Designed miniproteins, single chains, continued (4). Designs and how they scored, part 59

Each design is a single chain, and the fold is of that chain. pLDDT is the mean over its residues in the fold that is shown.

## One batch from the design tools (miniprotein)

Design m14158
Fold by ESMFold2-Fast:
Structure m14158 (fold): chain A 89 residues (1-89)
Amino acid sequence: EGEELFREGRVEEAVRIYIDILKNSTDEKEKTKAAEFLSGHRTDESAVEPLLDIIKNSTDEKAKEYSLEALANIGGREAVQEGLRLYRE
C-alpha cells in the first residue's frame, strides 16, 4: 500500500503510513524500511517522536542511521540535537 501510494505520487500518504509503522510495528525490518523511506523524503514533525524512539531502542544500526537522517530532513534543530545525543549513547 505505501509503495502504491508513492507510485501514484501520493508521497504524503506514504509518509503517514510509514510513521504509523514506526509507532506500531514490532518488526525491526518494517521499522528499518520505514526509517529509510522517511530519510529520503520530506516528512513532518509527527515523525519526530517515533524516529527518536528508533534511535533510542532499535538494535539495528541502519534503522538508527536512517532515523537520524529523517530527523535532519524535518529540519528541527532540537529534534536533530536529541537524535545525535541518543545515537552517541
Scores: mean pLDDT 75

Design m14159
Fold by ESMFold2-Fast:
Structure m14159 (fold): chain A 92 residues (1-92)
Amino acid sequence: SKIDELIEEMKKLVEEAAKKGLISQRDADLVLRTLDKVKEAVDAGNKEEAIIYLTLLIIHLTIGIKHSKNPEARKVYEKLRDLAAEIAKLIE
C-alpha cells in the first residue's frame, strides 16, 4: 500500500541520516519505534491510534527542526515531518 511505501521511505531516510550523523541514534530509534506502532495500528484498523502516534511523531520532528543547527540535518527532519503528514492524510 502507499502507507507501507511511505513508512519504508521514512525508515530508510532515518537509517541513512543516523549513519551520516545527521540525527542522533536516540532520535532514530524513537522514529523507528513510532513507525512500527503506526504500522501495527494501521494493520489492526485502529485509525485513531495511528493518527495519535503520527501526531506525536510530527511534534517530535518539528522540535528536531527547531533545534537542528546543521541545515542538512534540518532538511532530514523536515522531510520526515512531511512524510508523516502524508501518511496521516492517507489514513484520514
Scores: mean pLDDT 89

Design m14160
Fold by ESMFold2-Fast:
Structure m14160 (fold): chain A 76 residues (1-76)
Amino acid sequence: MLSEEEGKEALERFRKAFEGLKKAVEAGEVSKEDALKGLENGLKQLEKLKEEAPYLKEEIEELKKEIEEEKKKLEA
């Protein structure tokens, strides 16, 4: 399992990547298809992070929910 420090750093990196992806989509810099692939990969990596850092389960689930909402918005 990851240490609390490593887990928090990993989660923060995912959060920044997600925010960056949303901005890139809004700016038209990334295609809808590429954005969806990025979000799907993010969800898979967050599931792995949840197994490695179960003490961050609530924060990880919150971020996953935000990613799923963005994915649904892009699929519309």
Scores: mean pLDDT 82

Design m14161
Fold by ESMFold2-Fast:
Structure m14161 (fold): chain A 72 residues (1-72)
Amino acid sequence: SDAEARKYFELGAQYWKEQKYEEALEYFEKALELSTSESLKNHVLLALRIMKSEVEDEEIKKRIEEIIEKYE
């Protein structure tokens, strides 16, 4: 549901704020999987692009890019 997708988006954003990138990725992907709203999907994808620019770890960057490509 969109309500559940938004909850996962909020959780992902919280983990991102704490620089827990793997947990943030898990919840952002769950938000994308459950999202029925194009607007919410686009917000999650934008968050992932911004997070990718902040991450130094190349393996995490690759995982972020793979998720973005999968859901675009």
Scores: mean pLDDT 87

Design m14162
Fold by ESMFold2-Fast:
Structure m14162 (fold): chain A 60 residues (1-60)
Amino acid sequence: PLTLEDLREILKYAGASEEEIEEVLKKAEEIGVGEALAEYAIENPDKRKKLQEKADEIFE
């Protein structure tokens, strides 16, 4: 399972700002890491490929 640390690294790799990262991490505590990541990817389609690439590396 993805951790909050994994989520932070995925978001950084995709070019999310530190402010955005903190906001998404707070959501992840409420709704889960995977759900928070999915919502961010939907909201930021231009970053989706990099988000997926980093998540795939971590899942391997």
Scores: mean pLDDT 82

Design m14163
Fold by ESMFold2-Fast:
Structure m14163 (fold): chain A 65 residues (1-65)
Amino acid sequence: SDGERSARQAAEAAAKGDYAAAASGAHEMNLVDPRAREAALKAAEAAQRGDAEEAKRYSELANQL
């Protein structure tokens, strides 16, 4: 799936203050699978706060959905 890539892109956009790009990434994830979107968003949130282990776990979940 593209959940991990979308989550990373959304997190990077939000970190730069580009909320339009972050919202676009989240919307794209939602069109694939709502459960994958949820996992990808949690991965992005973990990455933004510097929690590498949680980010990895949720990214792997998103990729499996």
Scores: mean pLDDT 64

Design m14164
Fold by ESMFold2-Fast:
Structure m14164 (fold): chain A 86 residues (1-86)
Amino acid sequence: SKEEAIERLERLIEETKELIEEAKELGDPFAVKVAEKALEEIEKLLEELRKASDEEAPAILLEAEELLGLAEIALGVGKIIKNKKK
C-alpha cells in the first residue's frame, strides 16, 4: 500500500540520519558528504512518493534503498581505513 511505502521510506530517512551521525563520529568528511547528499535525495523521493501511484511506488523505494546503500558503502570503507591504519 502507499501508506506502507511511505512508512518504509520514512524509515530509510531515519537510517540515513543515523549514518550521518556515525560518519561524523568517524571523522570522515567524505562519508559525511555522501550520507548528507543521500539524505537530501531520499527526502525528495519521499515527496515524489506522496504524489506517486501505487505502480510507481516500488521504483521510488528502490531508488531510496540504492542511495542509502551507497552511503553505507562509503561509511564502511571509511571505517575500514580508519581502524586498520595500513
Scores: mean pLDDT 83

Design m14165
Fold by ESMFold2-Fast:
Structure m14165 (fold): chain A 71 residues (1-71)
Amino acid sequence: SMAAEREAAVREFREEIARAEREGLTDEELLALAERLGELLLKQVREEGKLDVEEVEKQIEEELEKLRAEL
């Protein structure tokens, strides 16, 4: 389902950020990486046309807001 594919994409995004955090990146480096990964994911979703772009964008924004609040 599209919901499961969207969940998988956002989960992979979260896992990449968590991996970088475990590697000891600074708050600035983590935020920059997360913003770049979010841009790349949105570009891919727009190009593929399989997922709801607005819903993916919303979930990326929520993850970035959560990350900023934790830094």
Scores: mean pLDDT 79

Design m14166
Fold by ESMFold2-Fast:
Structure m14166 (fold): chain A 69 residues (1-69)
Amino acid sequence: SLERQIEEIRRRMEEREKRSLERIPESARISAEHTVGGPTDAEEIEKKARGSLPPSIETRLEEELERLR
Protein backbone atom coordinates (compact mmCIF):
# COMPACT_ATOMS: atom_id res chain seq x y z
CA SER A 1 0.00 0.00 0.00
CA LEU A 2 1.02 3.62 -0.48
CA GLU A 3 1.12 4.25 3.27
CA ARG A 4 3.70 1.51 3.75
CA GLN A 5 5.86 2.90 0.96
CA ILE A 6 5.74 6.36 2.55
CA GLU A 7 6.71 4.89 5.93
CA GLU A 8 9.67 3.05 4.38
CA ILE A 9 10.82 6.21 2.62
CA ARG A 10 10.53 8.23 5.84
CA ARG A 11 12.41 5.54 7.75
CA ARG A 12 15.22 5.53 5.19
CA MET A 13 15.43 9.31 5.22
CA GLU A 14 15.58 9.34 9.03
CA GLU A 15 18.34 6.71 9.01
CA ARG A 16 20.26 8.69 6.41
CA GLU A 17 19.94 11.92 8.42
CA LYS A 18 20.98 10.07 11.58
CA ARG A 19 24.05 8.74 9.75
CA SER A 20 24.82 12.21 8.38
CA LEU A 21 24.73 13.71 11.88
CA GLU A 22 27.14 11.02 13.09
CA ARG A 23 29.47 11.40 10.10
CA ILE A 24 29.93 15.17 10.20
CA PRO A 25 29.86 16.17 13.88
CA GLU A 26 33.38 17.51 13.34
CA SER A 27 32.18 19.74 10.50
CA ALA A 28 29.49 21.19 12.76
CA ARG A 29 32.03 21.67 15.54
CA ILE A 30 34.53 23.36 13.22
CA SER A 31 31.83 25.71 11.94
CA ALA A 32 30.87 26.52 15.54
CA GLU A 33 34.51 27.19 16.45
CA HIS A 34 34.73 29.73 13.62
CA THR A 35 32.04 31.79 15.35
CA VAL A 36 34.61 32.60 18.05
CA GLY A 37 36.14 34.89 15.41
CA GLY A 38 33.12 37.20 15.49
CA PRO A 39 29.45 37.73 14.62
CA THR A 40 30.15 38.47 10.94
CA ASP A 41 31.91 35.13 10.54
CA ALA A 42 29.00 33.39 12.24
CA GLU A 43 26.54 34.85 9.73
CA GLU A 44 28.68 33.73 6.78
CA ILE A 45 28.99 30.22 8.20
CA GLU A 46 25.22 29.98 8.67
CA LYS A 47 24.62 30.99 5.05
CA LYS A 48 27.00 28.28 3.85
CA ALA A 49 25.44 25.66 6.11
CA ARG A 50 21.91 26.45 4.95
CA GLY A 51 22.97 25.94 1.33
CA SER A 52 24.94 22.73 1.79
CA LEU A 53 23.40 20.96 4.80
CA PRO A 54 20.06 19.20 5.27
CA PRO A 55 17.71 20.66 7.93
CA SER A 56 18.61 18.12 10.64
CA ILE A 57 22.32 18.89 10.34
CA GLU A 58 21.57 22.62 10.26
CA THR A 59 19.75 22.19 13.59
CA ARG A 60 22.81 20.37 14.92
CA LEU A 61 25.01 23.29 13.88
CA GLU A 62 22.75 25.74 15.72
CA GLU A 63 22.96 23.56 18.86
CA GLU A 64 26.76 23.63 18.70
CA LEU A 65 26.73 27.41 18.28
CA GLU A 66 24.45 27.80 21.30
CA ARG A 67 26.76 25.55 23.33
CA LEU A 68 29.58 28.02 22.66
CA ARG A 69 27.61 30.96 24.13
Scores: mean pLDDT 59

Design m14167
Fold by ESMFold2-Fast:
Parts: C-alpha cells; structure tokens; sequence
Structure m14167 (fold): chain A 85 residues (1-85)
C-alpha cells in the first residue's frame, strides 16, 4: 500500500544521506555502495508500482524521481572521486 511506498522512500533517503556523509569524508567506495543500494531500492519500488493497480499520489511520484536523480548524482560523484584517487 501507500504506507509501504512511503517507508521505501524513507529508507532510500536514509541511504542517500549516509552516502553524502561518506562522500564528504572521502570514503568514495562506501559512498558508491550505498548510493547504488538506494538506486536499486528505488528501481524495485518503481517496478512494483508499474505492476500494481495502486494509484500513486503525484507528491510520492515526484519524491521518487528526486531521490533517483540524487542517487545517480552521488554515484557519478563517487565514481569521479575513485578515479581521481
């Protein structure tokens, strides 16, 4: 249900906040791992929503899109950091 969607988005946001902290500390490999985990979680959520008959509120759909973009940005930054090291 919608409560499960909200919980998955909250978990992805938690992972991304931790990845951002690790990135700031120069811990690029760990930041990359968590950002990828968050992206996988969001991809699985999107797949389930496409297969479900549940109408998702626009606010939750927007949050999913924003978190996905944030995960992709963090992955790119962590990969760049690893190449520079």
Amino acid sequence: GLAEVQRALEEAERLLREAERLLAEGRYEEALRLAREALELLDRLEARLKESRVLVPPELQRRLEELRRRAEELIARAEAGLRAA
Scores: mean pLDDT 85

Design m14168
Fold by ESMFold2-Fast:
Structure m14168 (fold): chain A 56 residues (1-56)
Amino acid sequence: MLEEAEKAAEETIKVDPGAREIAQSLLDAAKRNPEIAEAVLGSLRRMKEELEKLKS
């Protein structure tokens, strides 16, 4: 789960570098509390999809 969250954060940052700080903050929270890693993964994936739509 945490590895998937890391990949999702990297993909989100590739879509919009401006999201780096937010994506990193979410990853840091997941590393501190692995129980929220699934929720963090979902949030990162949703953010990536929303950013991709904004660029279209």
Scores: mean pLDDT 80

Design m14169
Fold by ESMFold2-Fast:
Formats: structure tokens, sequence, C-alpha cells
Structure m14169 (fold): chain A 90 residues (1-90)
């Protein structure tokens, strides 16, 4: 099978961690819901998971609240901490 660059299914989130405060992180994020992209600043809760973190949070987009879940990890090639996950309507 050839690897195809596909976007995650409807309801995804990705971003860069811009600040950390204990078990929380501030993320400059793009949330994709129903094919529409929203750029916003998120706060996520971090739980240690191996060499990275499990991350959870919430975002309200156009009056609908979404639960966010994913991972945060440091890319040692770039030095950036990144967050990637899914958004599920509540």
Amino acid sequence: MTPLPTMPADNSVAGVITARDGDTATVDAIVTVDGKRYRLTLTVDLTPDGDGYAATGTATLDGVTYALSGVAIRDERTGAEVFAGTATAL
C-alpha cells in the first residue's frame, strides 16, 4: 500500500504548544470540524504517557462544545512541542 497524505477524519485538532504551566499547556491550534478549520488558542490538561503526554481539553466552536483528546510530544529535530488529536461533539 502506498502511504497517502490524508487529513484526519472530520473533527481533528493539531497545534503547537506555546506555554506550559505544571500539568496544563497553552496550544496555538487548528480544529477541523465538518470540513471547516478554526484557529484558536486552547488550554489542555497533560498526563504523562511514556516519552510524551496524553492531552485533553474542550473547545466551543459556533455554539457547540467539543471534547478534545490527543497527545503532546516534543519533536527533538525541531525542538517544538506539538499537540495532535480528535474533537468529539458533546
Scores: mean pLDDT 74

Design m14170
Fold by ESMFold2-Fast:
Structure m14170 (fold): chain A 62 residues (1-62)
Amino acid sequence: GELLLRVAMHELGLSEEQLATIKEVVERNPDLSLEEQARIVSEKTGLSVENAKGAIEAVKKS
């Protein structure tokens, strides 16, 4: 899991702080759709909604 997550971080240009925010949003909002989680991540990290969706999926698959 960890290696795949690190590769995704590098390809998406994610910082450790952005990754921590993504994990927190996913853990605190499990009842929200991917689209709603991506919007919150986008607002907190400055990522596009599209990149936020990719990052959330990578975190969930790790």
Scores: mean pLDDT 77

Design m14171
Fold by ESMFold2-Fast:
Structure m14171 (fold): chain A 61 residues (1-61)
Amino acid sequence: KVEEVKRLAREAAEEAEKGDLETAAIGLSGLAGSAEKNPDLSDLAEELRERAAELRRKAAE
């Protein structure tokens, strides 16, 4: 189910962000790459890419 996949991906992203920011950013970028291959998940892919970019910005501070 698409909604379930989106929910689980967001929960995984939240857990990853509690750890190392650079590792979390890499993980979210990978998830976004997988999601963009499915048209039903294009909004999730954009969301994950933006979150990954934000984590990279925070890690660089």
Scores: mean pLDDT 77

Design m14172
Fold by ESMFold2-Fast:
Structure m14172 (fold): chain A 87 residues (1-87)
Amino acid sequence: EGRAEARAELQQRPVGSSEWTTVAERVVELAPGLGEVTVTARTGPEDSEVRLRLTRLQDGEVVGEGVADLGVHPGGEEVTVTVTLRG
């Protein structure tokens, strides 16, 4: 039985831009039961759309992906997201 991992990327896009930028990233090993991953980033000077992208990995292979939209945040705001994951 191989390694189960999750990659959490906090991404932002200035309002009116088409490009997402990863501003914070965490990779965690998934144990049986519930685990938590916390990622924090500060938005740029303009209002920005923020999302969390989650990638589930088994032995380095992608086995699942998801995106959670976190809405528009004012410029200069600190965004903290905590995700509960099952391993």
Scores: mean pLDDT 77

Design m14173
Fold by ESMFold2-Fast:
Structure m14173 (fold): chain A 64 residues (1-64)
Amino acid sequence: SSFREEILRLIGEILRLIGEKFDLELRLKRETDEEERKRIEEELKRIEEEIERLMKELEELEKK
């Protein structure tokens, strides 16, 4: 059961990060200030790295 709980936790975290990524992408499309755009781009990079890390953890738990 702890195995299923961990899988569900990881899926939930991945979905939340995907939602945050979409919000930041929308903000980036509206942003005209160059310094703020760079800040948003760095935030997007961190979120993408976190998603990749969580997806790898999920894959390891699924033994694929």
Scores: mean pLDDT 83

Design m14174
Fold by ESMFold2-Fast:
Structure m14174 (fold): chain A 94 residues (1-94)
Amino acid sequence: EPEEALRRARELYEWTKKEVDELLKKAQDSTPEEAARYYREAAAIYHATSLAFRRMADKYPEVREEFERLAKESEKIADEMRTLAEKYQALADA
């Protein structure tokens, strides 16, 4: 059912946040080069999650807007993580 798929998607989103929070903790206690790598990994995870939500939006048109919202939020976080990765990589390369 669309509603159950959306509930599971929200669970996945929260789980993804928890997994990425662990990567961010590792980045905080790392060299700039290592921090850049953790931020790139976090960006990749959120980007993959965004793509999964877009696929679900196509599969469940009745709740498409909610899946598109989750995809957009995941993509926004991925972009933020990519920006941090670039910042820390620049510090490592200096």
Scores: mean pLDDT 87

Design m14175
Fold by ESMFold2-Fast:
Structure m14175 (fold): chain A 57 residues (1-57)
Amino acid sequence: MKIVEKIAEELGVDKETAEAIVDAIRSGGGQLLPPELMAKLTPADLARAGRIIVEEE
C-alpha cells in the first residue's frame, strides 16, 4: 500500500501535502512537523498519519 496515497485519503489532503507530512514524520521522528503543516492538521490527524507510516513501514 502506498503511504502517501493512504495518508492523502485518510487526512483529506492533496498528495503534495501528504508527501510533506510523510517526509517530516520519517525525518523528524514522527512528531517534528513544520508549523505550516501543524496549522492544517489536528492532533488526531497527526496520530493517524503516524500510525499509517508505522503500519506501512
Scores: mean pLDDT 68

Design m14176
Fold by ESMFold2-Fast:
Structure m14176 (fold): chain A 83 residues (1-83)
Amino acid sequence: MSKEELLAEIAARLLTLSLEQLKALARRLRARFSDNAELQALLDQALAQTDREDMLGLIMSALATLSREQLEEALGLVEELLA
C-alpha cells in the first residue's frame, strides 16, 4: 500500500471517530512518534482545539509528516483504538 493509500484509509476511519476518540488517538501518536518534532507540534495544536473538524485537519497534517512504514504503525494504533 502506498503512502497516499494509507493516508486515505486512515482518513476514512478518522471521519467515524468522536472528538474524545480523536484526542485519544492524538495522545497515542505523540507517544509513538516522540522524535518527530513537526508531528509533535501539530498534535499539540490538535489537542488545543475545541472544534472536531479543526482537530481532524491537524491530525491529518501530522500523519502526512510520517513515512509509509510509520503510517502502517499509525493505522495499527487507529485499529487498536476502534477495537
Scores: mean pLDDT 86

Design m14177
Fold by ESMFold2-Fast:
Structure m14177 (fold): chain A 64 residues (1-64)
Amino acid sequence: NFFLGEKYLEEEDYEKAIEEYKKVLEEFPNSAKALENLAKAYEKMGDLEKAKEYREKAEKLKEQ
């Protein structure tokens, strides 16, 4: 799933990238990298509210 998300991001298929990263987060909810990439995909799609939400989640995980 993470591999597929990366592939879809590179291909600019942001909707499919979002679906794959959401699956990663179901198994690994503390994956800061998946949250960052999910935020990037939402930003590319113009969903700035969701992009901000996931970016903040990723940032909180990196700050200990």
Scores: mean pLDDT 79

Design m14178
Fold by ESMFold2-Fast:
Structure m14178 (fold): chain A 77 residues (1-77)
Amino acid sequence: EEEELKKEIEKLIKKVIELLKKTFGEEAAEILETIYKEHIDDIIKSKITVEELKKMFIDTFEVRGAPEEVIEEVKKL
């Protein structure tokens, strides 16, 4: 269901924003929050899976040199 997918994506984004804030500071978190607010409808419309979105976040954290503990937290989301 579209509503169920939206709820799962919102939950994932909220947790990722908190991890970004703790790891890279408020500016990085604000960037993701702005993108999410502006593009949530497009994200839902793209039919991206929660697993695909999660993988994209894991790859981003790894590329930015996040500590292993943070990467493990993203994997557990």
Scores: mean pLDDT 75

Design m14179
Fold by ESMFold2-Fast:
Formats: C-alpha cells, structure tokens, sequence
Structure m14179 (fold): chain A 87 residues (1-87)
C-alpha cells in the first residue's frame, strides 16, 4: 500500500540521516520495487524510475545529511506519482 511504501521511505530517510547509505538505498529500492509491482508497472518503466531515483541518491550522498534527505524525499515523491500515473 501507499502507507507501507511511505513507512519504508521514512525508514530509508532515517538511515540516510545516520550516514548508513547502504541500508537507506536498500529501503528506497525495495520500496519502489514493491510499489511498482502493486501498480503493475512494466519492468522497463520501473527500471527508468529506479535509475532516476538512484542518480538522485548518488548526488544526495555528496550533500549534507539534511539537504540529501530532502532531495531523497522529493525524488521518492516524484517516483510515487510516476508509478501511480502508469498504473
């Protein structure tokens, strides 16, 4: 559900704020995969959305934890909207 996805995003953001980028990335990726499957998003569309989020993630790790986490919140919100619009 969207609520479950939002919980995963919030957990990922907490790990990101702590500097645990590996765990944060896994939460973001797993959340998008689960949401994409729930909305029957094609593997090609999901891969494109995932690529955009991972690019934002890489840029966010070079920012302050506060700035990076805000960037990730925006990127994940955009991904949710894209998945919902496709499904």
Amino acid sequence: SISDFNSMVNTGIRYFQQGDYSTARDYFRSGLIQLGRSYNVSPVDLARIMSNVMTAFDRSTNQTPSQGSQQMRRSMSSAIQQIQNIG
Scores: mean pLDDT 86

Design m14180
Fold by ESMFold2-Fast:
Structure m14180 (fold): chain A 63 residues (1-63)
Amino acid sequence: LSPLERAVARLLALNAPRGLTARQIAEALGVSQAAASRALRRLEARGLVERLPDGTYVLRPVP
């Protein structure tokens, strides 16, 4: 994982079980919303996070 992807995953873990929007993650980490969205898409592709219908992202439970 890139440094930004690790930071996003860690932030979601600290807020578990609650989800965060890309905007909230961007604001918390001091990055652009586009950068946060890109990191979230990569984490989702790896199966580490799930996007909910309300636009929040949550850390997926590990089996």
Scores: mean pLDDT 80

Design m14181
Fold by ESMFold2-Fast:
Structure m14181 (fold): chain A 72 residues (1-72)
Amino acid sequence: DELERLRREGERDLGVLLLALSEARRRGDEERARRLAEILAEEIRRLLTEAVDRALERQEERKREEELLKRL
């Protein structure tokens, strides 16, 4: 299960998926390239969701700080 292995490695290093996609495209393996692109898109979506969650956490902290400053 090579794609599943690459997906797991991609969770730690997106570069692994990018390299695999580049290799598939270089070989003209359209099916493999498509599947790798889908996996890459899913990982990017996951990272974006995590980034949004972190941004929301920072926003809540800033709101709390502003409330405290208004009470000073």
Scores: mean pLDDT 76

Design m14182
Fold by ESMFold2-Fast:
Structure m14182 (fold): chain A 95 residues (1-95)
Amino acid sequence: MKEVEIPLSDIVNANPDLVETLRRLAEEGKAVVLTNVPADWETTQVPVYLGILVGGDPDKVLDEPVWITVAELAARLEEAFGLEVKLRTGPAPPL
């Protein structure tokens, strides 16, 4: 199975191409590895824009962010896009 690395900061910063990228990766059957994940990812909360979680409403991508744990973010990405999501701990990202 092929894996694609995406830094956690790309999710948090709501890169406008991210939703399309995630949908395409799901269609290709690829797994996503979130990189630069903090060691306390089960408790660390990150701001995530609703458009990322619902898979492509562009008007909601830059709406008020939802604060969720990195663990919950991974689960919601799997639910929203049908992706396998893995976490790779690394140096603390500027969140």
Scores: mean pLDDT 70

Design m14183
Fold by ESMFold2-Fast:
Structure m14183 (fold): chain A 82 residues (1-82)
Amino acid sequence: MIKEGEELYEQGKLDEAIEAYEKAIKEKPSAELYTRLGQVLMLKGEYEKAIEYYEKALKLDPNNQRAAQGLKTTKSILAIKK
């Protein structure tokens, strides 16, 4: 459930939050779940993986502004760190 992942994220348990979101995605994928997983991965510094999940979110919902903004921000960070 999204709520379980959010509670883990609020506690700073990023790896456990990732696991909770991945489990929820396996059960029922959604643009919101992909976006949240992308956000947690970005915070953990896994920018390439975060980009993949933001792109998956936009494939399901092209109008998802959070996923679009996350993708733009993460690509900008990755381009600077090359």
Scores: mean pLDDT 80

Design m14184
Fold by ESMFold2-Fast:
Order: structure tokens, then C-alpha cells, then sequence
Structure m14184 (fold): chain A 100 residues (1-100)
């Protein structure tokens, strides 16, 4: 693969790891920590994606959205309160907008 393709693959792997960490915080009842962590790594991925082509940024944004949807489902199953679910959805939507 090209260096640019490797960079996308690395970002996709880091997204998977970041969401695994957030999911662990959700499972342990650390909802505010999970929401804040999503905001922080969303910012980090937006900065990294800014150096990529629009097509590559779209791929990274889609990976973030897919893992974000899975995190919301896990949070719903864990019984996270609706106000915290709303904050988590807003943090995820903002991150996707900034990455894309």
C-alpha cells in the first residue's frame, strides 16, 4: 500500500482502540470520562485527518461513525441515562463533522 493508505489504516486501527477504551469506561459506569475521552480523541483524529485527501478523510469519518454507533448501542444496553446518551451522541456527531 501507499504511505497515505497506510496512514488511513493506522488511523482506523487507532479509532478501534480508542472506542474500546470508551466502551470500557461505559461498562464501568464512568460515563463522563467516556464522553470527555470521545471529545478529546475526536479532536486528535480531526487534526490527523486534515493532512489526508477528502476521500481518505471520508473513510476515516465513516470508521469513526461505525464505531460510534456501536458505542451508543453498548451504552444503551449498559443503561446509561438518556441525558448522558444525548451528550455522547452530540460528541460523536461533532467529531464526525470535524474529521470529514
Amino acid sequence: PSQEELDVEVLEALIEIAFAIAKNDIKKGRWDDAIEFVRRFGDTFAEKAATLSPEQRARVAEAFRRHGDALIKAAEEAGVPEDKLTQLREALDEAVRRIA
Scores: mean pLDDT 85

Design m14186
Fold by ESMFold2-Fast:
Structure m14186 (fold): chain A 116 residues (1-116)
Amino acid sequence: SPEELLERASWLFENLDKMSLEEAIAAVRELVDELRANFDKLTPEEAYRLASLVLQLAIDIAEKAGHPELVERLRAAQGELDRLYREHPDNKEALKQALERLGATVDELAEELRKQ
């Protein structure tokens, strides 16, 4: 449910410093998969809020992992997400496409962490 997704995202924020980077990125990937699976059940506001939380988690992980290029891309994605929601708050398709791009960047971050 949207409430369970928000609770998990909030828990990850509170406990990120207690996790390995590998555990943290795996949890974020699971959150992205569940957000995708439940996307049609979300309001645009819920979708924006959850995608924004996932982006912030991914930024924090990328910063801790020392991947400045991924940090820059994720921050740009946050700016684009904020702009899309502000200008077109009811455009769920644009938010869904932004989530798919976010998922791809999270997968790239996970692959970089495996190489370390």
Scores: mean pLDDT 83

Design m14187
Fold by ESMFold2-Fast:
Structure m14187 (fold): chain A 67 residues (1-67)
Amino acid sequence: AEEHLKKAEEYLEKAEKALKEGDVKTAQKYIDEAQKHIILAILDGAVEEAKKLAERLKELTKKLESM
């Protein structure tokens, strides 16, 4: 659980940096990786923590869709 939460946070941070640089393809890749780790964290029972990361992922996805 904790490792998946940490990985999701790392990938979300990388996705944010890629979006700031206009690298949509790299941002999408990191968003996809973050989503995988969020799902795994939920399956491990870390639902509340994963829910917060999922909200951040949704915000990044909206930014990417607006580009």
Scores: mean pLDDT 82

Design m14188
Fold by ESMFold2-Fast:
Order: sequence, then structure tokens, then C-alpha cells
Structure m14188 (fold): chain A 82 residues (1-82)
Amino acid sequence: AEEAARGAREAARAAAKEGNGIGASSAGISAAGAYAAEKYGGGGEDAALSGKAAAEAARKGGSEEGKREGEEGARKGREAAE
């Protein structure tokens, strides 16, 4: 879980560096998803994949899509922990 969450944070930060502003916003959502996966210990891979997808969407200019993917990752991480 921790390793997968770290991967999601790295992908989010990379997107933020490329897409100043839009990328940074989506990177924050992705990092929140990674944090939730680490904290609740479940769904780390789902959270990491969603975080990566959110970061990639942000890089392409889809910040709203990026936010939704990040939120979905966090939700799945929490559900897996329940």
C-alpha cells in the first residue's frame, strides 16, 4: 500500500511540474488519494492507479477529470479498508 501510494504521489508531482497551475491542483487531489490509501491500509493499488490517471489527465489539460479520478482513488482506498 505504501509503495503504491508513493508511486501515485510521484506521478502527481511530475504532472504538477509540467502543468503549472492545473497540474498542481490535480496533483493535490492525487496525493490525497495516496494519503488515504496509506492511512487506511487498503486499496493502495487502486488509489495509485487513479492518482496516476488523474496526473496524466491534468497534464493533458483535463483538470476536472483529474480531480474526479483522484477522488475516486481515495474513495476506493477507503472502501477497501472498511
Scores: mean pLDDT 52

Design m14189
Fold by ESMFold2-Fast:
Formats: C-alpha cells, sequence, structure tokens
Structure m14189 (fold): chain A 99 residues (1-99)
C-alpha cells in the first residue's frame, strides 16, 4: 500500500506538521464547514447523486484526503485559500510537495 509506505517514510517533524495542519483544518471545519464544502463543490456533487452530506462525513472525507493524497492536500489548500486561509493553503501545499 503506497499510502501506508508514504506515512511510514515521514520524519517525526513531518508527522508533527501533518497533525498540526489536520487539527487546524478540523477547527476550521467545526466553524465553517458549509462554506468549506461549497468551496470544494460538495453540495453540487451531493445533489447530483441524491446524497445528503453531514458535517461529520465531510470532516472524515477531508481528513482522508489530507492523510493519504498529495492531490487531496492541494484540493483542500485551494478551498482554504478561497476562504481566506492562505496560511493553511501554504502549509498544505508544502506537505503535498514533500510527499
Amino acid sequence: NAELEALKAMTPEERAELHRVQREVLDFIDEHWEEFAKALGIPEFAASHGVEVTKAAFATAVMLLLTFSPEGQREVAEAAEKLGRTDLASRLRALADKM
């Protein structure tokens, strides 16, 4: 599993930064999840597929993207930047570039 091998290859410092970014993203979702989901196109996707999205399901999906996917990290970074969180966007792109 390439995703697990990437996680095992991370330095303690890289893992600590991933954990810090994940915590800040979860805090942002706790306060602004509907705006964050809209920036990622989730309401339109859910409506087209007849699916209801909850805050918990959205948070889980975002955390999986942040943990296992450089492309997912970049997508979350673009959404954060659109919402004025340029600090989170820069840190997410830096993590994606190291994976």
Scores: mean pLDDT 75

Design m14191
Fold by ESMFold2-Fast:
Structure m14191 (fold): chain A 113 residues (1-113)
Amino acid sequence: ALVLTESGGGTFKEGDSVTLTSKASGAEVTAMGWVRQAPGEPEETVALILRDGTVFYSPAVAGRFTISVDWAAQTATLVMSNLQASDTATYTSFAADAEGRVHYGAGTQVTVV
């Protein structure tokens, strides 16, 4: 079974930078990314990267967040720069397997004060 192992998160100040990582193991993945959900708000995709080099960023984070993947290790990194109070959310990594099924990690809390 595909497993996503997440690290990073915590409480930060506005203007800080934080790095989240997610490692996909147990199966080959073709895409990796993060969704986030603030309390009482719908889930949104913040960043997505495909093996072909296609990258997506939400307009809310474009220019501040950077996603990269070491495809051999299947480890994704999300560098979240110039944090804003509006970035406070649970950040959940996801990966698509070779069959196109999407798998989610457990989620990591980021709080900006």
Scores: mean pLDDT 90

Design m14192
Fold by ESMFold2-Fast:
Structure m14192 (fold): chain A 70 residues (1-70)
Amino acid sequence: MELIKRAEELAKEAEKKGDEETAELLRQIKLLLEYIEEIMPTASAEEQENLKKTIELAEEVVKEAEEKLK
């Protein structure tokens, strides 16, 4: 998942800038996305729709973090 790599890279950038709160948030997002990737194949169709929505929300959080780190 490309979003996992983006969250990881952005977390490292936040650490370099001393924004430990944003770095920790992005690390948690990465772990959440990795968990979703693991459970997605065993989820029902309805559950997969909910997980996709969660991925979209995670992408928005990553985008907001990018703007915060400017």
Scores: mean pLDDT 82

